# Ledger of designs, part 69: designed miniproteins, single chains, continued (2)

Each design is a single chain, and the fold is of that chain. pLDDT is the mean over its residues in the fold that is shown.

## One batch from the design tools (miniprotein)

Design m6375
Fold by ESMFold2-Fast:
Order: C-alpha cells, then structure tokens, then sequence
Structure m6375 (fold): chain A 89 residues (1-89)
C-alpha cells in the first residue's frame, strides 16, 4: 500500500499514476473492500477516483475523457481498457 502511494506521489503524469494503480492491482489482486480502503489513503484525485472506479464500476469517477470512452462501450471497462484509453487522450 505505502509503495503504491509513493509511486503515485512521484508520478509526473496521470498516465503514470494510472499505470502504478494498474500494476498494483495486477500484482496484489485486491478485493473491492481493500480497494476502497486504499482509495482513502490516496490524496491525488485522479488516482483515488480510478481506484474507486475499479472497486465500484462508477464511470462518473473517471476523468472526463475516460468517462466519455467508458460511456461509448456497452460493458464495464477493465483495467487494460482504461490504461489504453489514457494513452489515447
């Protein structure tokens, strides 16, 4: 958890922040409850909102460009889909 918080705080872009979250989720496979607890420890709003989105599926928590991308799909976005969308915006 602390390692992820430091990685987010040291990231120079939203893309790097979301990549750090993606790698954490891939490595640790946190539960929905663990993701919500993690989000409370994150001060960066983009990273916090992305973690909360992964826990809840609430597209309103995504940045505007990512939200538009999510709304254009018929299904909930996976982590890989979100990471790819960040590269396009």
Amino acid sequence: TEKLVKAIDSASSVEEQLEAVYEYVKEKRPTRSELLELAEQISNPDAKNFIEYLATGDTRLLPTDLREYALNKDVELGVEDIKRAVEKV
Scores: mean pLDDT 65

Design m6376
Fold by ESMFold2-Fast:
Structure m6376 (fold): chain A 77 residues (1-77)
Amino acid sequence: AMLSDEEALAKYKALPQQTRNQFEAEVVKEFGSVETFLKSDDAEEKAVEIGKKLNLSDEDSVAVLTVMKKEYEAASK
């Protein structure tokens, strides 16, 4: 099931800030940058793998990825 942008944002905001910061830190550690991660062909699969390390559900992990993509697109314009 595909999450809407609104559903993804609601799930993302429900996560503790520490968990969000840890997810970004794992992304930077594995990919070198958030941009490189978001441009990867397997970004969703990698988001789920990082989420599992942080005890997140697959759906919460995809929600974080969705919000990060939207924020990156907003910041790059």
Scores: mean pLDDT 80

Design m6377
Fold by ESMFold2-Fast:
Structure m6377 (fold): chain A 63 residues (1-63)
Amino acid sequence: SRAAAIRAAAERLGVPAAALERLVEAALQGDSKASRELVEELVRRYGVDGEELQRLVVAIVLS
């Protein structure tokens, strides 16, 4: 399920599942501004790689 994929990715990245869920929802809605702002927030707060984060979000959305 998408929820399970989000939880697994969030655990791997060391970010809150709720924050990753908001990013996936923004991506599904095609909200480019919200997606960008959420990526920048997660990179800043948790030190995740932005390119890896974007690849994982795309993989989840396309599943």
Scores: mean pLDDT 84

Design m6378
Fold by ESMFold2-Fast:
Structure m6378 (fold): chain A 75 residues (1-75)
Amino acid sequence: DVKSRLTKFEHEVRQKEEELQNRIADLMAGAEKEGETKSPAESAQILNKMLEQSRKMKEELLKEIEKDKVAFEAE
């Protein structure tokens, strides 16, 4: 059943996206808390580190989704 497989795929992609958003939100909250007593320059460094980690996590998620999509399309 193609519809069931598509629904499952969409659900798994959404779950992974929500997990990534939660991780990014946690990193942002941590960076904000660390930056509360810092200079603007130091706060920018903390944010840049968080953005770098966020970028890497997004890259890995996109690779995983692409792999899953190729496997789904091959069926």
Scores: mean pLDDT 75

Design m6379
Fold by ESMFold2-Fast:
Structure m6379 (fold): chain A 82 residues (1-82)
Amino acid sequence: TSKKLKYNGKSLKEIKDDIQNILNSTASKDELVDAAADLAFYLNVLGYEDLAVKINVAAAKYDRTGEKTELVTLLKKGLEKL
């Protein structure tokens, strides 16, 4: 809730569809990191705290290194929980 999120106020289905579209397209680094933060927030609210932490760590690693494979895998896993 520190910044205005693209998916703020949307249904869980709309959030899932938006993140899935980002994952399937050539998303910018900022879009992918923002999607990770949104998903991690909702997962934490739903009680998936460990997965939320892993997604945030993978997003930070991607932001520093450009390594997106782990982040993409965790985002897909997180979408299955919504």
Scores: mean pLDDT 74

Design m6380
Fold by ESMFold2-Fast:
Structure m6380 (fold): chain A 61 residues (1-61)
Amino acid sequence: GPASEAEAERAGRAARDAVLAEGGSEEQAKTTGDRVKAALAAGDVRAAERAYVTGAHEASG
């Protein structure tokens, strides 16, 4: 089912932390976290997954 606001917030934070761990900037981490949170809040799990993968890939380049 769609994520709760609290679950979306935690997922966004986890995505941000993952981007930072991959060597991404604070800006990249914030953008990725915000996108994951927004997608999950909208119930779009596939968009959240895509945002996370894209952010992690950009951070590791």
Scores: mean pLDDT 81

Design m6381
Fold by ESMFold2-Fast:
Structure m6381 (fold): chain A 64 residues (1-64)
Amino acid sequence: HMTQEEIGAATADLLLAGQVGPAFSLAQYAEANGVSRRTASRRLRKMEEAGWVEREGRLYRLVK
């Protein structure tokens, strides 16, 4: 489960990653947030579940 606090932190992480463009890779997200690719993958999956990001192939995009 993803709490409101976790969603807030994840959104901040996405805004930081989003500075690299409107779409970003798993590697870019991991590097921007200083986490492992496995941790980044888990977080992005939770954000997809919450409707915060949309996946386009191997890239992720913020949902307005």
Scores: mean pLDDT 66

Design m6382
Fold by ESMFold2-Fast:
Structure m6382 (fold): chain A 98 residues (1-98)
Amino acid sequence: MSLAERIVELGREAQALAPEGSLEAEILEALLRIQVAVLLLELERAGHTEVAAAVRAAFDKLVAEGRIAEAGEVVARAYRLVAAGDWAGALAVAEAAA
């Protein structure tokens, strides 16, 4: 399974359990944040600090709004664009969500 696929799956599972306020929901959100942090570190190390900042801002905003599944989908979409070499597209996707 790709990092993008794992991020989407964790976001959906965390969103489904969020209304219950359970420890399981907290663990899934923490795992999602770890996977996103790994992606952000890869972007920063590649010299794409503006993309990393935009992705972080979009993710944090959507999570704060309780839109955890959408947060995962936005990060995964940006990551797929990065993997395809479309850095401008990745930035645009992240900025539109922030």
Scores: mean pLDDT 81

Design m6383
Fold by ESMFold2-Fast:
Structure m6383 (fold): chain A 63 residues (1-63)
Amino acid sequence: MKKLGRAEIRPLYDEDGNLIGLKTTILERGPSADLVVIATQVEAELHGGTVKTEGNVTTGTFA
């Protein structure tokens, strides 16, 4: 039986306290973790930002 997966989302702030992005870390692979990564990518794109993926970590930055 396939597990749903787990991911951790952390907000990213600049030195002035402004929200500049989201960092999503996959803790356990599965469809729920995949959905959270997609949501991070979509949120960054909606704010005119960029997305970077390194291993299990996906970072979406806002413009």
Scores: mean pLDDT 77

Design m6384
Fold by ESMFold2-Fast:
Structure m6384 (fold): chain A 87 residues (1-87)
Amino acid sequence: SKEEALENLEKLRAYVESNKDKIPEEVYKYVMEKIEEAERYIKEGKLEEAREILIETADYLLKTYPDNPIAQHVATLLLTVAQEIKK
């Protein structure tokens, strides 16, 4: 649901903030920008666009930072939010 997706985005934001020293600064900035964009799309009812950017962001992290466990976990959380949007 929309409410569950927004709650999960807030939890993801908190996780990224708590672990920002364990990821490259570029990853932190990129992920935070994509969380903000996804939140805006969800609030506007543009659920397909929100889902697309979350999946694209997760794919980027999985491919670009395979050896960073925090980046990999962030990708998993992004995919979880994308699944909640589909419901």
Scores: mean pLDDT 86

Design m6385
Fold by ESMFold2-Fast:
Structure m6385 (fold): chain A 89 residues (1-89)
Amino acid sequence: GEEEKKREEILEEIKELYKEIVELAKELIKKNEGNLKVILEAIGAVLRAIGLLFQAELLVKKGAPVEELEKLLEELKEIKKEMEELLKK
């Protein structure tokens, strides 16, 4: 149905954001060689993002409400924004 298609679309957006967060984390680590605090923040962001991705996949399998997936998408967008802000410094 329409709701199932919407869940799959949001999951695909979540997967793309996860990939973007991983790439941003790689750049942060490269630019901040020797800065353990920033390296740990980058690793922490990837760990948070992978946890959200696994939650999203579980929610899709359960046929959970679209709103629950949208919350996970919003959290991933916030992680990406945090990483982009760190790269600008």
Scores: mean pLDDT 87

Design m6386
Fold by ESMFold2-Fast:
Structure m6386 (fold): chain A 80 residues (1-80)
Amino acid sequence: SYDEDLENIKKNLEKLAEIVKERTEERNGFRVDWIEAIDKKTGVPFLLLLIYAPEATEEDAEFIEKLLSEEEKRSKELAA
């Protein structure tokens, strides 16, 4: 059902957030948290990732973007 699909999306987002947190927090001075939310127009769950990294470099930002991109592709492949 649609509700089951939404629950699976939420679980996949939570797994993605945990992977991002674990790999990002391996770097000194990084802290990751997240807020769970639901889009009011579509009812689709999403996560707001909060990354605290006052000394982050451009290289760190590129690493996080690549990590998110790779994990998003895996999540979509499993949903297709």
Scores: mean pLDDT 69

Design m6387
Fold by ESMFold2-Fast:
Structure m6387 (fold): chain A 77 residues (1-77)
Amino acid sequence: SLAEEVAKLVKEMLEEGKSIDEIREKVLEKLLEAGLPEEKAKAIALKVTKTILENADKPIDEVAEKVKEVIAEELKE
């Protein structure tokens, strides 16, 4: 699913120590590539970055799972 692909991307970028701005940009790119409208893709990318920041003290695997849940909810998966 798209939610699983984006969560995996976020996990890999967090493990590589990428900035929140880099993660947001790559998430947005992935959502647009998947065919989402620009406004919706931007809103989801913002929610994903907020989820990462709110869970900054959690293990990366837990952050990735929460990101997957957020995207699945927004996409109604």
Scores: mean pLDDT 84

Design m6388
Fold by ESMFold2-Fast:
Structure m6388 (fold): chain A 89 residues (1-89)
Amino acid sequence: EAEELLEKALRALEEARYEEALEYVEEAARILKIPEELIEAARAGDVARLQALVEELGASRLQQLVLGALMAAEAGRRAPRVEPFELTV
């Protein structure tokens, strides 16, 4: 179920397991048949484009939550935040 996959993705995000979160979110997006254009905008982190496409194509609340989680997982995986005051090798 897509909702259960989203919940698993959100839990993985809380635990900074971005790769696992991304896998769950991608599967949820597949189940919900989210248009590729929306997925591409979410992966790019282009919020303005994503908002415009949601308004044009339409997306359920669940699809929008999945797209948001996809953006968060992708951002965390590609560019994890490092606190400047706690840099330790």
Scores: mean pLDDT 75

Design m6389
Fold by ESMFold2-Fast:
Structure m6389 (fold): chain A 69 residues (1-69)
Amino acid sequence: SISEILEAVREAGRRLGLSEETVEKAESIVIAAGVRSKEELRALLPLMEKVLGREPARRLVEETLRLLE
């Protein structure tokens, strides 16, 4: 569900020490895209990189995918 993905994004951001602003931007992208699967989240990486920056976006998506197992 989208709620599980949003919780994983928040937890990943916390673990990586990302700012609240960066995490909120990532959540907004997930909500706007209606992400419900790991594949859909991975497909958002280019948009996340554009908004958050390449390295923060890659780290956040990778950690979120790990948490969603």
Scores: mean pLDDT 86

Design m6390
Fold by ESMFold2-Fast:
Structure m6390 (fold): chain A 64 residues (1-64)
Amino acid sequence: GNEKALEELKTEVNGETILALLEEGLKGKLDKKTVEEAREKYIKFMEETYGLKPEDVRKALDEV
């Protein structure tokens, strides 16, 4: 039902899940394209959910 679709969307676009994908990418376990897509989704999630500036989120990710 719609509840499953919402749960899948939360899993797909949840900041914690996206951050975990980026951490695995930094360990060399994911391809570059997957890491870049996860990074862009995380920046967008943080901007839309918390009103953070994309430049500030990007800088924080570069320091991880």
Scores: mean pLDDT 63

Design m6391
Fold by ESMFold2-Fast:
Structure m6391 (fold): chain A 93 residues (1-93)
Amino acid sequence: MESAIEGIKEFAEELASKIPDPEKQEKVKEEMEEIIETLKKMFEGKISPEEAIKEVEEEMEEIVETVADDPELKEEAELKGKMILDAVKAAAE
């Protein structure tokens, strides 16, 4: 749990630091905090693993859309998003 949350925070900080638009930077940080809250709810048994995976996938799609005007940031967000989803799926088992 802690290692997955820490990895998400590091990804959020790294991606946000590369975004020149302050509004997009804050939006990415907010979406990442929602992912962290979803993971906490899953580990507390408040939502099912299937619901958590769906919510994380939707939040990652919003992050990708937020940076879609920068092809390099979009590719990085897609790659990191897949890694986060894979980690969530592994933690759900």
Scores: mean pLDDT 77

Design m6392
Fold by ESMFold2-Fast:
Structure m6392 (fold): chain A 81 residues (1-81)
Amino acid sequence: LEEFKKLVEELLELMKNKAPLEEIEKKYREVVRKAAEIAPSKEVLNEIVDLLTQALRYYIVDKDLEKAEKYLEEAIKVAEE
């Protein structure tokens, strides 16, 4: 869980710093992989992945960092419970 939170924080930091899309995508894959390791059920995993995917979409397509951050925060909340 702590490692998952750290990876999500690192992903958000890359987004805030306008890192290359390739680097952001690589970090996103690391976050999804860690979510799969820690999720207690397929249902929870699907919820986390959906939230992470929404965050990435808002960032890349809409360039909406505020919404991306909110979706990443929600993914952490779901992972904690």
Scores: mean pLDDT 81

Design m6393
Fold by ESMFold2-Fast:
Structure m6393 (fold): chain A 89 residues (1-89)
Amino acid sequence: MELYEKARELAEKAGEIADEAFRALSNGDVDRFKKLVEEIRKIAEELGRLADEAIAQDPNSPEAKEVRELYDRVRALAKVMEELYQNAL
């Protein structure tokens, strides 16, 4: 699978998991919410790895920029969800 395609799929998956996480939180299912936050964190870490790989191949490529933007988006999402989890306890 191409690096950019994998990054896009991971970002889409993170969005779906975020929707499930917000539903779990609204229903008071803190344990499920915590597991989903951990899953988004793992996706952010993988996207960070893919961004580093893209930059190492060609730091000026449009693909490297797009993968970095996807990483920044999912990382920000993970941070917001971690803050929501800490505030719910």
Scores: mean pLDDT 82

Design m6394
Fold by ESMFold2-Fast:
Structure m6394 (fold): chain A 91 residues (1-91)
Amino acid sequence: DLSKLINEMNRLLIEAVNTRDPKRLRRLVEELVRIAERYRSIPISDIDRAQAEAFLVMTAHVLGLDPDVVLRFMRNPNEKTKKELLEELMK
């Protein structure tokens, strides 16, 4: 369910931005990796993908995150994009 996955991603991003505990932040980022890997593996239409990415961009803006960092991470969750997201969340 794409909607449930995007809602879970938004919830984790909100928790990550609001956490003051570095150990909790690391756990949240690992959950974000798991969700991003599932998002990347789901066969969805280009329209559904564009809508999902539009919601993620909106969430990033509301949270003060760079939307390009969030989108790169969601499109290709790897150690590099994970590090970029972690650095963005730690601002």
Scores: mean pLDDT 83

Design m6395
Fold by ESMFold2-Fast:
Structure m6395 (fold): chain A 72 residues (1-72)
Amino acid sequence: MPPQILRVDVPASAAVGETVTLSLTVQGPDGDVASTSKTVTATEKGEHSVVLTATSPRSGVSVTLTLSFEVV
């Protein structure tokens, strides 16, 4: 099967000084599931973009997403 995105966790907004965690869960073509997460601290107002890459452990296929959230 083609790789599929199973779940994406990203906040719509965060406050300055807030620590947020973004996560990505994918299923590889062999049905194996991989997840990755990244924690960032919002240091200034504006749009923040985070790149997450999840790699299927059995197939080695990677899915990369750029996730954005706004700091208010």
Scores: mean pLDDT 79

Design m6396
Fold by ESMFold2-Fast:
Structure m6396 (fold): chain A 80 residues (1-80)
Amino acid sequence: DVVQKVLERLDELEKLPEDVLLEEIKRQYMTIHKLDDEEAEKKARERLELMRQIRDLAKRYLAMAPEEREALIAAAEAAE
């Protein structure tokens, strides 16, 4: 299951100190995307927050009963 694998990967990253994880993400933005130090730090912080939001959502999804998952899907479809 893709959602389960994503959650496991995010849980492993959360075991690292925040400053270590932030520095690693910042280095990737500087190296791969050639951003300057200030822009790379901003992007790294945004990515860290997004990863935490995805982790919480994945945990909620996996904890749901099948009926609750169906209700969530129906609500999302009704919003379109």
Scores: mean pLDDT 74

Design m6397
Fold by ESMFold2-Fast:
Structure m6397 (fold): chain A 96 residues (1-96)
Amino acid sequence: MGREEAERAAEAGARLAEAAARAKKPEELAGAAIGVIGAGLSAALAGRRAGDEEAGERAVEEAAEAAEEAARRAKDPEAARFARLGAEGARRLGEG
């Protein structure tokens, strides 16, 4: 796994965070939050396995920042909550 894979995971996380901000159904909100967490984990693992921990850390942080921005744009408090949970999950997995 390499830097490109970590970057793609970060991009996927950003798109999922935007989906969370627009979601109106509980299933869509839960799926988006889980997706952001998964993208963060994939980015962290890809960076570590490639021997490029810095790229992995940056990818996780980009995904987390995108999720936080989606939370700020969300009009639904539940959507904002799930986006914030995604950001926290991504950062925690990036640390471990």
Scores: mean pLDDT 66

Design m6398
Fold by ESMFold2-Fast:
Structure m6398 (fold): chain A 82 residues (1-82)
Amino acid sequence: MPVLQLQQRIEELKAKLEEFKQEYDELPLEEREKRLEQLNRELDELRQEAQELGIKSDELLDIDVELGVLYIKLAIDKVFPK
């Protein structure tokens, strides 16, 4: 049942990412950076676990892409604060 346990953790990370996206504009820049670093760390842990189990996950790739977009957005927001 490792595949089911990994899938549950992926869904939890997706939920955290969606919550962060909803709260993004309410958070100060420093907290946005800390939240992104935490989400990226959790993603790296799940990707390593998936690799060890021989599982390929398109959902982990999708999360990685979304985090990349959010890092670009944060970099822009740091240069053009509003």
Scores: mean pLDDT 82

Design m6399
Fold by ESMFold2-Fast:
Structure m6399 (fold): chain A 83 residues (1-83)
Amino acid sequence: SPVDALFDELIEYIKSILDPELTEELEKKLRSVRDASLEEQIKTIKEVGKRVVDHLTSQGDYIKATSAGIFFTGIIIELELES
């Protein structure tokens, strides 16, 4: 489904930009809501996006933090359009 494709894209993106430990934590969180309501999926993606941006910002990776923020916002908009 389009929603499944967006989740796969999101997990792949996280794997490309974060360390393995944080990636595992966030992937587990995303997978836990994959079959949940759209409301719960959007809520979890917002929480994951905030965690990613905050982590990159704390490491001084401001360019990556900004890019991640834009990416997560795009995914959320696409999910809301699929609803």
Scores: mean pLDDT 84

Design m6400
Fold by ESMFold2-Fast:
Structure m6400 (fold): chain A 93 residues (1-93)
Amino acid sequence: SVRETKERLLALVREWLERSRAAKEEGDEALKAELTEWGRARGPEYRRLLAELEESGAIGEVAEALLEEEKAGRTLAEEEIADARALIEAAVA
């Protein structure tokens, strides 16, 4: 269902943002390498989920949910938001 697809995509984006923040804050090269491998492993799933949401017209709801997370007190750095958007755009390309 569109709801399940949206929830899974949001879960993947949230996990990526959390991993990205941890790697950046700790400056840990091992965490950065783990983030890269995680992204490669999840790339095909991201592309599939995004394609399904675009076909259903629900992709805008993902963007709105991410903005709601930011507004609800999950402070995202501008760079982290840009990285998340780049990940989404790369998965669609």
Scores: mean pLDDT 65

Design m6401
Fold by ESMFold2-Fast:
Structure m6401 (fold): chain A 106 residues (1-106)
Amino acid sequence: STASANGEAEEIMINEKDPEEAAIKLVEMYPVETVLKLMEELGGLELFQERASSFTGDLSKLPAKSLGTAPFTSWPFLMAGLKTKNLVRTTTIIELFGTYTVIISQ
């Protein structure tokens, strides 16, 4: 159903009309590990790539969740990179959060 949390297993309650505000709430309420698990539960990168294409929000407004001195856009991917070896990509992080917020806001 397009009107629900769209298959989100954890049922994260972020009733934000603005995808940027939803992304802020997500990062504030949940650790990086939870966000990455949510991505996997929602069908992985293929699902996020399809839906992220519709996100056009300005992520420069989002607060910097730093892991050390890393900027917000690379923060979740630094965690993922620790598990893989070469997977650090700010654009993909933007697409991940954009997809997640679009799913919730819809």
Scores: mean pLDDT 39

Design m6402
Fold by ESMFold2-Fast:
Structure m6402 (fold): chain A 84 residues (1-84)
Amino acid sequence: PSLKQAYLQLLELDPSDENAVNYLIGLDPSNAELHKLAGEIAFSQGKYSEAVTAYRLALNIDPSNAEIAELLQKAQEKLQEEKS
């Protein structure tokens, strides 16, 4: 739909638009790239536990994606650093 295309275009201009990402996930919840992007936004905001959750969802959809696995590891390391 044209609305989905408009939100995808918005993310190309501002990949940190959390509202656009959440809307697109609602339209296409099986899209691993959208969950990855949600994790990247959370990570950039210092929300490492939220980033871990989003990356795990992305890996559940695309378990062979090495890039998402690396992002998950980095988020888990940051989460452990916050605990210290």
Scores: mean pLDDT 77

Design m6403
Fold by ESMFold2-Fast:
Structure m6403 (fold): chain A 84 residues (1-84)
Amino acid sequence: EEEALKKIEELLQKVAKWKPEEIEAFREKLKERNLTFEEVYLSIQAAEAYKAGDVDKAIELIKELGKKLGKEEEAQAAIEELKA
């Protein structure tokens, strides 16, 4: 939980250039939308696995995320795009 939070904060600061106050507001919005840090962190781990060349692990993580979000069709489309 703590480490997943830290990685998300670093990603938002470095990539999106968000301020700490905006990151805090984002955390509250995730709770309102019934999204967990586990789900967001899982998507980050999938991207990291793909960049490391572990395509099989990335695919498994994307499938798990799609199942948790009820978006299995979207997850399958993303997997096909990664294989192309």
Scores: mean pLDDT 64

Design m6404
Fold by ESMFold2-Fast:
Structure m6404 (fold): chain A 80 residues (1-80)
Amino acid sequence: MEEAREAVAKALVKVASDPEGFEVLQKMERLEVKVEDGKVTITLTVPEEYLEKAREFAEKIAELVRKHPSVKDVEVKVTA
């Protein structure tokens, strides 16, 4: 459980290393992370103007999190 959350944190740090990714994370209104039996669900709530950029980074986050051995499935949702 803790390892899956650490994988999410590391993915967010990598996204933050990109200036556009950093801006999306800085403008993020809410971040919800649910971990249940190896399934990770991440919900990003961003202002409407950042939805497109947040969706691009959501795919990158999903790829990075999916590489972790404790993660069986990853779902990333983006909403305004």
Scores: mean pLDDT 80

Design m6405
Fold by ESMFold2-Fast:
Structure m6405 (fold): chain A 74 residues (1-74)
Amino acid sequence: MAEAVKADAEAGSPVKIAETTLPNGEKRVAVASGATHEVFGDRETVRAAIEGLAKVEDPETAARYQALADEAFA
């Protein structure tokens, strides 16, 4: 999934981050790039995926992902 998000970022696809609460009270965070690629996990899992993307993306794209994560986890 991280590789799919990375590929979409390289193509300039929009990235969306959303938090969803399951009926059992568990929180899931989704990172979606393009129409079909999603990563679900806690804040730390999503943070690690974004940090991985930042290592291979230009600084502007990495900053965009970080800003979206910071907004979602605000």
Scores: mean pLDDT 55

Design m6406
Fold by ESMFold2-Fast:
Structure m6406 (fold): chain A 69 residues (1-69)
Amino acid sequence: SLEDKINELKKKLEEERKKAQSDFNTRRQAFIDEAKKLLEEFEKSTPEYRQKNKEEIERAKIAVEIGES
């Protein structure tokens, strides 16, 4: 019936939405992990290297804060 087709379509759209959300969450976590790794590398670097890359360090910090919020 038309009702059955509509219900099947709604279920498929919801399943696709959940898959997209799961994929987004996986990519978000990978991004956070990479940003944290960069921050750890910056912390281990020289003061001169940190000063030279101050803007990049701040962007990485903001990225972690946004990702964890």
Scores: mean pLDDT 81

Design m6407
Fold by ESMFold2-Fast:
Structure m6407 (fold): chain A 63 residues (1-63)
Amino acid sequence: LSKEQQERIEKFLKENEKKYEEERRRLTQGFVDLGFPEDLAEKVADVFVEGDKEGEINKILAS
């Protein structure tokens, strides 16, 4: 990775940290409400949130 790409990724993660934490909490609660155990709900929510992050990071890496 170039320094420019790394700095862009770090800035993106810092600026969107709150948004992703809110999404993680919302998804976790949604899965718990559907009857998932809390630990499983957290793991599933993490997969979705990390997938969204990875998609945005891949866009940065492609530019």
Scores: mean pLDDT 81

Design m6408
Fold by ESMFold2-Fast:
Structure m6408 (fold): chain A 100 residues (1-100)
Amino acid sequence: MLSEEELKAMLEFEITHERNQARRAEAEGDAELAALEREAAKLYQDMLENGVTLEKLERLAELERRIAELERERNPRTAAHEQDHYLFLERLAAEMRKLE
């Protein structure tokens, strides 16, 4: 698993990234995708402030999977990036399961 400092840096990066993606989606007129990206940013923020749990990671993975599906349908050029996020979160959740 990542060190505490690496995990914090990753969460801070993802919060910024999701907020940027939400603004992009909103500028493109996709209010639904923008709302999901903002929800992902809030979940990353909650994990940064209140700790990472398996439940939060699984919720985030499901949310990123849904974002990736909508991106593939509406913005296929960006779908591959969101799919990579989903796979990363699934791997992180699997590592946390091994610790329980």
Scores: mean pLDDT 74

Design m6409
Fold by ESMFold2-Fast:
Structure m6409 (fold): chain A 93 residues (1-93)
Amino acid sequence: MDPEEFDREVELALDEITVAVGRIAVAKVLNVPVSELSTDDALIDGVLEAVKKGMDKEWALKVLEALYRVARAQGDEDTVRKAEEAIKKIKEL
């Protein structure tokens, strides 16, 4: 295996973990069950609302950037676009 391919797979796995932790953190901030953040759309909307409720902006950006990279790797163009728009909205806050 190419070392660069191995490093990309490790980074993708870390991004998937970041997304999973992000769902839990957002659910706690919004006081909702984690199951309500099970879709990428719900997580994106949840991150935007959590930032308005005092979630750290830098942490929120890390979650959305991780989701963006995971979605891009999966060829999910709809989630990629929505994550990019959410990242832009948070940077404008």
Scores: mean pLDDT 85

